# Designs tried in a protein design run: designed miniproteins, single chains, continued (2). Part 32

Each design is a single chain, and the fold is of that chain. pLDDT is the mean over its residues in the fold that is shown.

## One batch from the design tools (miniprotein)

Design m5153
Fold by ESMFold2-Fast:
Structure m5153 (fold): chain A 83 residues (1-83)
Amino acid sequence: MEELQKRALELAKEALKLAKEAVELFKKAKTIKEILKGIGLAIRAIGLAFEARILLEKGGRNEEAEKLIKEAAKLLKGEMPDA
């Protein structure tokens, strides 16, 4: 249980980091290439957040990891470039 919670926390931290990097790229993006880089980071962040959530469901809840997953999701939903 403890190892799964620690791994979930590490994945949640990385997901939030990548989500923040994606958002920064979207805010500063002036080219399609920069937008695509941001999308790549966002997809990776979503994947890591999903994996962290699965580990929390198996290993038991961790409030810090759940908070980080929610923050990553909010960043990606609120600050993706509009179509």
Scores: mean pLDDT 77

Design m5154
Fold by ESMFold2-Fast:
Structure m5154 (fold): chain A 61 residues (1-61)
Amino acid sequence: SELRKKILRLIGEILRLIGEILDLELKLKTAKGEEAEKLKKEIEKLEEELKKKMEELRSLP
């Protein structure tokens, strides 16, 4: 069904975002100064995107 396709697509997007966030968080642990600030900003942007995708998933019947 179209609903199942939508759910699977959103789950795929959510998993990709989680993976990218985790990769950046690992890099952040060894980063200093300016590099750390850049990584932190990237993580914040991806976290916002993840929240939006999770909201979309939760809004589905």
Scores: mean pLDDT 87

Design m5155
Fold by ESMFold2-Fast:
Structure m5155 (fold): chain A 75 residues (1-75)
Amino acid sequence: SEELLEEAERLRERARELRERARELRREAERLLEEAPDDPEARRRAEELRLEAELLEGMAALLEGMAAWLEEKAK
């Protein structure tokens, strides 16, 4: 089914966007820790950014799994 493949492609595109956002958050967290390694507020903020990145990565993995399921159903 072409419709299932198109839906799978949309899910994979959304997953890519989430992974890009997660990478940006992880880079920001790394910058905060490099610039202020001994600042407890910077460490807490970096942890929050890492947790958000982990959540986005988890969401991306779920979307990728759903896309794979749709691709199998399209066969």
Scores: mean pLDDT 89

Design m5156
Fold by ESMFold2-Fast:
Structure m5156 (fold): chain A 61 residues (1-61)
Amino acid sequence: MDEERLRRAAEEIARQTGLPFEEVLDVARKALEMGLSVESAIQQAMLEAMRRTGVAPKVPL
């Protein structure tokens, strides 16, 4: 399933923004639990990371 893709995106977001990996991953997993696609879950994690750090991460969807 898309767990590996989600983890890789979370690692990249954490690397670019300095936010802890587990916090980024938690945001993405909660989005999936709400019924969002993997791409939308990654976008939610990117937006939350930008909101917290002021850095806009760049991750391929």
Scores: mean pLDDT 81

Design m5157
Fold by ESMFold2-Fast:
Structure m5157 (fold): chain A 73 residues (1-73)
Amino acid sequence: SSLKEELLRLIGEILRIIGEIEDIRRRIEELKKNPKPGSEEEIKRLEEELKRLEKKREELLERAKKLEEELNK
């Protein structure tokens, strides 16, 4: 069904975003452990990007939940 295809695409996007979030968190920790000139600005940019990705992850998870509920009817 088209709903199953949509759910699989959505799961793929969620997994990609989770990977990006983990990479950004790791980079922030690395910058905090080994600060260099410009590290504070880079951390701020990464924290803003992290916040955007976390919000997008939440929105996609809600969409996935609704699609799973529809498929189980």
Scores: mean pLDDT 86

Design m5158
Fold by ESMFold2-Fast:
Structure m5158 (fold): chain A 72 residues (1-72)
Amino acid sequence: MKELDELLEKFHEALKAGDAEAARKYAEELAELAMSNVEEIAKEAGLSVEEARKAVEESKKRLEEAVEKAAA
């Protein structure tokens, strides 16, 4: 999970810098890493694996929306 925290920090830094391309790249890396660790995320959150996958997809969508808003 530390890698997710680090990527999330880089994502926020890219958004603050107005670097929409870097923010989009980090959002994609965050979603990919979260999906790779979805079973661990589910266990820590007390969710089913299916619920955790949905949560990751929703988080990815929200990150993409934040990038689009910053790029507008």
Scores: mean pLDDT 77

Design m5159
Fold by ESMFold2-Fast:
Structure m5159 (fold): chain A 92 residues (1-92)
Amino acid sequence: SMEQVRELGEELGSLAREGAVIETRIEGDTLYIRVSGLSIEQLIALSLRLIGYDLEGINIETRIEGDTLFIRISGLSPEELELLRERIEAAG
């Protein structure tokens, strides 16, 4: 739902207040998020939480490489992807 998209965006954006560096980009039908500046334990916890996020019709994929968490979100409309990106940036 749109409310769940806003909640996810606020949760991800709030990590910037914990010292995370968050970069977002939209490419085609997919939102790419890069999270760095957190401990490996924080990145693992975030990855597990995101994989467990049950949002109907949405696919969330995560990958940790070095000190960086890469997140791929697909299955959202272009308007929902832009709203999610905006919420992440506004919460940071």
Scores: mean pLDDT 78

Design m5160
Fold by ESMFold2-Fast:
Structure m5160 (fold): chain A 89 residues (1-89)
Amino acid sequence: MSLDSEEFRREVLETLADIEAAILKNIERQKGKLSDEEIIDRIVEFAKKLYEGGFSKEEVIEAARLMAERLGLSPDLIEQVLKRVEEIL
C-alpha cells in the first residue's frame, strides 16, 4: 500500500502518539488532572508496546517524545520520560 516503508512507519508512529495523547487528555477531562508520574507511566507503557510490536529503539524514543509534546509536558518532564524509556529498552 505505502511505497516507502520508512515513511509509512513514521506516519503510523505519529498517528499512534496522537491517539494515545488524545486518550490521556480525555481521561483528564473525566477524572481531573493526572499526576506527572501517571503521565510518565502511560508514555513508558506506550513505548514498551511499540518496541514489542517491532519498532526500533530510535523510533520508539521519538514516538514517546511526540506523545509527551502533544500532552504539553515541560522540557524537564520530557527528559525524564525519555530516560525511563531508554532504561526499559
Scores: mean pLDDT 81

Design m5161
Fold by ESMFold2-Fast:
Structure m5161 (fold): chain A 108 residues (1-108)
Amino acid sequence: GRVVAETVVIHTDAEGRVLGVARLRLTDDGRARVEVALAGASPEAVRALREALAAHGIEIERLEVSEEAVRARLRELLGVELPTAPTTVEDALALAQALAAARAALLR
């Protein structure tokens, strides 16, 4: 399908450290797909993110766990350098909720 809407979600902790960067794309058939880079994550946090995104009907096109991947995405998309931190299970669930909200906003 043709991409009809796109947004970038920068997921930060309470201290302003970047946990991850996600690019959400909506296609003309109503499907949502996401590319996610996380600065660090346990297998449990990755699993929580995958399960929560699937529950919201969001398909993962790419998921990378690397601080350098997050820094590269921030430079590519926004031209910024920010401190990073690893993603917890709670942070992963919050990111999935933020992406679901972003999808809803793009549909309005």
Scores: mean pLDDT 85

Design m5163
Fold by ESMFold2-Fast:
Structure m5163 (fold): chain A 97 residues (1-97)
Amino acid sequence: GKAIELAKKGVELGKEGLELALEGLKLAGKNKKALSLAIAAALIAIGAIFNAEKAIKLVEEGGDEELALKLGEDAVADGEAAVELGKEAVKLGKEAK
């Protein structure tokens, strides 16, 4: 169903955002803006993965389908935000060299 599809996409985006955040943290050095963006990306990515996994569990257990759909939609939105913030963190970290 749509909730599981969105949740799976949210996990993929969250993982991508987290990988970018970790790269951004490694590259940030003393650049406070790059560091701040990388930390924000990591936190949002973790939240996206958590909400996505909760949505999958709700569907698998026959729970609240409306809540599962909302959690999946929120996971995709947060995952996309984490990817964009992570990309910006990596870019700024590379520019700080």
Scores: mean pLDDT 88

Design m5164
Fold by ESMFold2-Fast:
Structure m5164 (fold): chain A 84 residues (1-84)
Amino acid sequence: MKEEIENEILRALGLIYRELGRRFEEQGDYEEAAEYYEKAGELFASVPGGEEEAAEAYRLAAEAYEKAGDLERAAEARRRAEEL
């Protein structure tokens, strides 16, 4: 039960951070968007069955880092998505 509740909270936080990333991306704040997408990916990756959502979040982070001009972090985020 405690583990189940913790997983629900982590998943909810992941969804919130993904939405924050989307909002920053809409404003052209690509660095902030990428950071929130990356945080969402980490949270989803920590939840059972969250691999697909984590991979999507890391791909969004990579795209946002690329738009921000941070090619190194973009490559790292893409690698994280591929390893899920």
Scores: mean pLDDT 86

Design m5165
Fold by ESMFold2-Fast:
Structure m5165 (fold): chain A 75 residues (1-75)
Amino acid sequence: MPLPESERTRRLLERHRLMQEIEAEVDKLYKEDPEKFDKLAEEAMKRRGIKATSKNEKRAVLAADLYEERLREER
């Protein structure tokens, strides 16, 4: 039987890699098209029922929304 700890480590690494890719995409969008970033962040905030006020909070909300969308597409 697979050990719970080794499975947890693998899933954690996969999640970290996916989040790193998403964070890079969000950062690129913020730098190259801040207006599009703001629109997508507002849609993500509305969907999640959260109001983010800082740049870092908006990035985090958008990254979380994109992460959940990617997980849904794999299922």
Scores: mean pLDDT 75

Design m5166
Fold by ESMFold2-Fast:
Structure m5166 (fold): chain A 66 residues (1-66)
Amino acid sequence: GSRAAALAAQAARAGTGGAARDGAEGFKNNSGPGSAVAAWDALKHGEATGEARALAEQALRAGLSA
């Protein structure tokens, strides 16, 4: 739920930059279950790297717990 959406938004912020801003819009539009799915999809395609990847994994786990 809401915790997954908040963590997905923070994952997008962590990547600060043009590409990260585009990612933030994607996570913002997919509030709720879609946020966890979007985070997983980005992680699978290697689009979420470094700190953004770690936060995306946390968002996915939070989504699965809710």
Scores: mean pLDDT 53

Design m5167
Fold by ESMFold2-Fast:
Structure m5167 (fold): chain A 65 residues (1-65)
Amino acid sequence: MTAEEYLKAGKILHRDGRYDLAIQAYKKALELDPDNKEAWKLLGEVLRKQGKFDEADEYYKKAEA
């Protein structure tokens, strides 16, 4: 599975409310492509949905770089 495929899978899981699985998929996308700012933002957004605001802020900062 490519970074793009993991990102797509993560978006589907995120839409379906499967936040834990979406986080795993986004993290796999970032393992393959750490420069993917969209994946950093989406990971932050999922963590924010779970109320993990401090962790979300870390990933948003990586997306802003």
Scores: mean pLDDT 81

Design m5168
Fold by ESMFold2-Fast:
Parts: C-alpha cells; sequence; structure tokens
Structure m5168 (fold): chain A 65 residues (1-65)
C-alpha cells in the first residue's frame, strides 16, 4: 500500500522525497482522513507545489484512504 501510494504520487509529478512525506502523513493519520488531507494540503502549499498538482495528489491520497 505505502509503496503503491508513493509510486502513484511520483507518477503524478511529486518528487520522491515529497511523495514519501505525503505517504507518511496519510498513513500516520489513517484513522482521521480529514486531518490527513488537511495536513497534506498544507505541506504541498508550503513546498510551493502548483495547484493542479496538489489537486492530483489529493485525489490519489483520497483513493488510498
Amino acid sequence: MKEELIKALEEAGLSPELAQEVADIALRNKDNPASAITAIALRLVAEGVPEELIRKAMKIVEEFL
């Protein structure tokens, strides 16, 4: 699961390091999907990820949660 999520995020356009961070946040907050989604979105915004790529990454995360 985690490796598949990381691969999907990298294929969407995230760096390997950022894909790993996003996957770690998602899995750490698996029991609270809303918290996971908020934390991931804030992290991607802070890293300067383009809005379209954030939307793609968030959609992928939601499919794995």
Scores: mean pLDDT 80

Design m5169
Fold by ESMFold2-Fast:
Structure m5169 (fold): chain A 70 residues (1-70)
Amino acid sequence: SAKKQLEEALKYLKENIEEAKAAIEKGIATLKEKLANGGDKEKAIKVLEELAKLLPEELKELLEKEIEKL
């Protein structure tokens, strides 16, 4: 199920913090470029803020900081 896949993904992120940090930084940079060419920036920020609530504290803090760059 989608819920099990999300739970497994969150466990992987917790076990691979440094890789997860790099992925967040690259993902936000890519999203920023896409939003500059069109897209609902406010909706994207809200979705990312909800995602941050599911992450380990260290990744949550990084994602919240990276969202400020959007």
Scores: mean pLDDT 79

Design m5170
Fold by ESMFold2-Fast:
Structure m5170 (fold): chain A 58 residues (1-58)
Amino acid sequence: SNPYLDELIKKYIENGDYEKAARLIVNKEVFDNNISLTPEELERRIKELAEKIKKEKQ
């Protein structure tokens, strides 16, 4: 676990930067789990996660 990345993600969420937070989370998951995604699949996952985070904060 990267504590600097985890803190940055939390800051983005608190500031309402859900897409930036989602992008870091998804890229970390892809790297940590050696997942291969197309650019389209990556952007889809980021958008889906950003909407989920936004909904949880409302």
Scores: mean pLDDT 83

Design m5171
Fold by ESMFold2-Fast:
Structure m5171 (fold): chain A 74 residues (1-74)
Amino acid sequence: SMEERLKLIAETLEKKVQEFIAKHPEYADDFKEILELIEKAREATDLNEQVKLLREATFKYQELVDKMAADAAA
């Protein structure tokens, strides 16, 4: 079901974020913003809002990963 898919996406993203916080604690505050979006998605009663929030979390995660790569290259 879509609900099961969204739960899996949220869980997978949360695990990835937690692993990055463990490896790069200097970015912990930025990753916490992503965790907040995941929590809001889990609390959403509207499937469209849940999808929107998870997409925002995924986009923010990718931006932060790209920033970390750029910081490492500088």
Scores: mean pLDDT 85

Design m5172
Fold by ESMFold2-Fast:
Structure m5172 (fold): chain A 98 residues (1-98)
Amino acid sequence: MEIEEVKRQSQEALRREGDRAIEQSKSAEAQEVMREMTELAIQRINEARTGEELVKAMEEALKETQERASKLEPRDSGIIMGAMARALMATQLLVAKA
């Protein structure tokens, strides 16, 4: 699979997980954190030149999401962290198949 197609599918998975997390989150603060982290992760995905850089971009996005989510209510924190973790797993699987 071409790297541009891997990036496209990774971004699609991330947006789907982000949208679902926003819908499931109860606080406006949690929704904003998920929106901001999704946009930042997409920018980093677009800058990645290799599958390794793409996975690293998502790993950094998860780490930053965990730090920001730690300040939210436990339910919303879990939802947002879960969404970013699933997006990372989807990216890892896409890179492994490429």
Scores: mean pLDDT 88

Design m5173
Fold by ESMFold2-Fast:
Structure m5173 (fold): chain A 60 residues (1-60)
Amino acid sequence: SHAAEAGRRAREAAERALEEGDGATAKSAQWGAQVALKIEKSEEAEEGLRAGERAWKETR
């Protein structure tokens, strides 16, 4: 589904942001995953949200 694909992309973006120390990208990934979850609750979107929240916390 589009929500699952968005979740996977958010997770990848969050992982990259964490490696690069890019808080802005991490926050964007978290937001994107939250929007995907509002549309369709999927495991991929939940993983994306967790990855985004972790990356945001670690890069702040």
Scores: mean pLDDT 78

Design m5174
Fold by ESMFold2-Fast:
Structure m5174 (fold): chain A 72 residues (1-72)
Amino acid sequence: MREEILREAEVTLYNMGAIIALKIGDYEEAVKYAEKALEIDPENVGSLLLLAEAYEKLGDLEKAEEYRKKAE
């Protein structure tokens, strides 16, 4: 339980970092934060959607679609 709670907290913090980076236009940093969250929880829907949005903003539509499909 303790380790699971800490991992959930880490995913949440990285997702928050990605959200902030997306809002300020730092799309490369948003990719890094979302990727860190996915290293911890590879199936986290929020992280997958944030990574998809970041890649879309960077113009990588193929990667954006790939991660969007994984979030389904």
Scores: mean pLDDT 84

Design m5175
Fold by ESMFold2-Fast:
Structure m5175 (fold): chain A 72 residues (1-72)
Amino acid sequence: SVEEKLKKALVEAGVPEEVAEKAARVGASLVGKLPDEVVAGRAVGEAHRASGGALTPAELVRIHNAVLEALA
C-alpha cells in the first residue's frame, strides 16, 4: 500500500517507527487528492507534531525528500 511504502521510506530516513506510522497515514490519506509536494509537506508537519518537536530541521528536510522520492 502507499501507507506502507511511505512508512518504510520514513523509517529509512531515520524517523522513529511510531512517528513514521502517523506521518505515513496522513500522507497516504492525501495521495491523489493533493500535489505530491503538498502531501510531503503534510507528512513533515505530522512527523514534527507526533515527535513533539524532537526532529531537527535537517531531519525534516530528509523526511520531505524521502516522501517525494517514494511518491515518484
Scores: mean pLDDT 85

Design m5176
Fold by ESMFold2-Fast:
Structure m5176 (fold): chain A 74 residues (1-74)
Amino acid sequence: MEAERERARQRRIEEFQTRYHFSEESAKALVTIGEVGRQAHAAGGEATPEQQQQIGESLKVIKPDADRLLDALE
């Protein structure tokens, strides 16, 4: 059911934010990459152009937070 799937998705977002200190935007983007990857695998392993675009957009969202975290560690 959509409600159960959304609950599981929210749990993963909360975990990334609470345990790993990612921003909400980065946590959502990471979850989206995982979901799109699973959809591509279920459909026979080849990502559609739309799925590739979603992954690319999610990576762009993560990049500023990743750069910020790396700057803090360096």
Scores: mean pLDDT 72

Design m5177
Fold by ESMFold2-Fast:
Structure m5177 (fold): chain A 68 residues (1-68)
Amino acid sequence: MSREELLKRVAIRVAKRGMERGLSFEQIARAVRELKAWLDANPDASEEELERRGDEIVDRAVAEQKAA
């Protein structure tokens, strides 16, 4: 799997989880951009590591929305 394919796959997961947890399209777009930036900084990251990072980003966005 290429870096591009890996990012696309995990970005779809982030979008689905974000929508299910009540994040707006703007928040989801921000989460996907954050995930891409993290992958660009960690090009050797595994699919499992990227999925975990994506889950963390969504969880943080939800927590921030709850705290506001």
Scores: mean pLDDT 81

Design m5178
Fold by ESMFold2-Fast:
Structure m5178 (fold): chain A 113 residues (1-113)
Amino acid sequence: MIDENFIKGVEAIVAKDFKKAVEYFKKSKKYEWFVDFVEKLEGTLKSLPKEELVEKLVEALKSDDEKTRIQAALALGALGTQDPRAIEALRELTKDENPEVAYAAELALKAIE
C-alpha cells in the first residue's frame, strides 16, 4: 500500500505546487530523500533546453535505482512534455514492479495527456 504522504506529495509536484510537496514529504522520514529533489526541481526544469531535459529524464526512467525512476517520472510530469518518447516510456513505467514508481508514472501521464 502506498503511503498517503507520497500520494499527496507527488500530486502536488505534477500540480507544480513544490512548497506543498516538500511539506508532505517532510512528514515521513521514508521520503526525506525527496525533499532535496523537489526543492531543486524548479531550477532543474529551467537549467537545460526542454528537448535535452526530456532525453536525460527518459534515460533516467530506465535506471536500476527506483528512487531515480520516481524522480524522472515526476520531473517529466512537472515539465509537461508532449514528446512521444517520454509518453511511451511513462506508459511502460506504469507496469513497474515498484508500486510507488508505477503511481508516479500514472500521475505524470495524467498531467501531460
Scores: mean pLDDT 82

Design m5179
Fold by ESMFold2-Fast:
Structure m5179 (fold): chain A 58 residues (1-58)
Amino acid sequence: MEELLEKVREAVQELLRGPPPADFIAEVARRLGITPEEAKRLLDELRARGYSLDVPPP
């Protein structure tokens, strides 16, 4: 799980370097080969661990 959380964090950072995608959570899920539900849960877990994630609007 820890390695998966780190991969989510890196994917979010890469997405924030460019223009925001129309669906941020779906794009994270697509990049990692997981479901949007799983991507959302992992993003919530990162926030719970103290990572600040400014998810841009679509």
Scores: mean pLDDT 69

Design m5180
Fold by ESMFold2-Fast:
Structure m5180 (fold): chain A 56 residues (1-56)
Amino acid sequence: SSLLENIVQLIEDMGLETGARLAAREFGLSEEEIEEVLRLTDPREVAEAILELSER
């Protein structure tokens, strides 16, 4: 999906931690969920996890 690719691009442009935290907060993830996502090291896996957690 375009949304997944946009999150991946944000992570690649800003760096994994900064980009992932920004995207996760925009999608309404808690700080605990953000720390869970940051255990992943691949930008695509991080983006997928953010979208999956946002559906809760």
Scores: mean pLDDT 83

Design m5181
Fold by ESMFold2-Fast:
Structure m5181 (fold): chain A 84 residues (1-84)
Amino acid sequence: SELLEKARELYAKAQELGAQAAAALAAGDAERAVALLEEANRLATEAMLLKAEAEGASEEELEAIREKSEELLEEEVALVRAEA
């Protein structure tokens, strides 16, 4: 599955950015951690959408994935900023 392969690649990149965000936060750079988390979330969301599309998801299901990913990013960013 071409979509599933692309989803795996994007998810791997998102995981790498997530690790970089954790390192930035540990170094006290909350602004860089937030920027890296936003990029990681963007790639992870794209990966989830491609996987769902490969599995036959409806447009309504794809929209729900986008909305939930945005909510999770807002929560994670708020937690990072609260630690600053």
Scores: mean pLDDT 87

Design m5184
Fold by ESMFold2-Fast:
Structure m5184 (fold): chain A 59 residues (1-59)
Amino acid sequence: SALEELQRLGREAKELVDQKRYDEAIEVLERARELAAQVSPTLERVVEHELEKVRKKKE
């Protein structure tokens, strides 16, 4: 299901962030954002917020 895919992408992105692989985490989160937009506006906002946090850590 889309929700299960979102959960998997979230775990993958978190592991990448923990490894300081921010560019790869951003790619995964951008994919998660596209999927979340098809599920609900609330989930899309949550993913967008996480994406912004990761982008700031890269700077």
Scores: mean pLDDT 84

Design m5185
Fold by ESMFold2-Fast:
Structure m5185 (fold): chain A 55 residues (1-55)
Amino acid sequence: TKKDQASYYLQKAMRYAQEGNEEKAEEYLKKAEEYGASQSTVDRVRQEVDRLLKE
């Protein structure tokens, strides 16, 4: 389902952020939003992505 795909993309964004890949992390956050992740969920994950990228 679209919700399952959105969750998958959020997980990918987190993984790329852990690897320091800002471009891919942002790409997958955008895909998650497109596939139906709520704005609150996207905002929460974006904060965590930003935190990881500051390492």
Scores: mean pLDDT 80

Design m5186
Fold by ESMFold2-Fast:
Structure m5186 (fold): chain A 72 residues (1-72)
Amino acid sequence: SSKATAELMIDAYEAAAEAVRDPAKAEEALAKSEVTRKATLSAMEAVKVTGNAEAVYRAAQENAERGRRLAE
């Protein structure tokens, strides 16, 4: 799950970079960001059951910070 979440984060980041070059791709970038956010929350819930959340929590914080900076 962590690996799959990281891949979604990379995909969302690349889509955001494309949207900077082509505004028509902004809708796709937003959709990918939302999918990544939901996947990260699901991964955090799964890790709570298994008892270790540090890596997923850190990845979620870093993803949120990157998304916020790209929106500015």
Scores: mean pLDDT 66

Design m5187
Fold by ESMFold2-Fast:
Structure m5187 (fold): chain A 66 residues (1-66)
Amino acid sequence: MEEELKKKALELLEELKEFAEKLNDKDTVEIIDKIIELIEKNKLTQEALDSMEEGKEEVKKRIKES
């Protein structure tokens, strides 16, 4: 996994987590925390990382719709 992209993804996920907390969406906050933990542990394959990116887009959509 590209280290620069990993750092950028973590920063965006942290930002989305703060937005989710402001919206009182605790489920989304917990999902984001799990995604951040998996990325930081670098235990994801490229395929798993792609799936997590799709999850991030869904989280972002939910925040905008809330």
Scores: mean pLDDT 69

Design m5188
Fold by ESMFold2-Fast:
Structure m5188 (fold): chain A 65 residues (1-65)
Amino acid sequence: LTPEQERDIALALAEIALALSRMYATPEQVKKAEELVQSAIEAAENGDVETALKLIREAIRVGDA
């Protein structure tokens, strides 16, 4: 994958994670997931796709807890 493709995938995954948390998580969990997703978007935009993916995984875990 190119860095552009990796960034696009990370952003798509962040959007999916946020949508899932909004449908199934508590308001407190949604707020936490939104903060993690925002940090992930910033990391992806700065080219740090690995950090972005770690933050997305954490956002998903918050929604499952």
Scores: mean pLDDT 75

Design m5189
Fold by ESMFold2-Fast:
Structure m5189 (fold): chain A 120 residues (1-120)
Amino acid sequence: MVSLTESGGGTFPEGGSLTLTEKASGFDFSKADWSWWSLAKGKGLRFVAKITSSGKTSYDERVKGRATISVDNSSKTLTLNLSNLKKEDTATYYAGAWTYSEETGLPVFHFGKGTKVTVV
């Protein structure tokens, strides 16, 4: 069974920085494509950042230059660093993983339970 657990949420000052982490179990961490998503009132689910199994990164325009996504395969940890926080960064953040189903051969997307971030 795949399990994603996010941490690092809380209340942060505007202009500050945060670090969100995710730990995964139930699949090969080094072979997954990883992402972060945000869910905010009135904005819906939005892409934040992605890192592929090959290490290629991409970022949403609203966080570009402020966000860094990284993976440590030895600790099986996905990390999002976000700096120069804005009140608009207030959201629940979800880690996501793309894997392949051994039963169907099709890509499967897994979400964690989320971690809440409030910028004041």
Scores: mean pLDDT 79

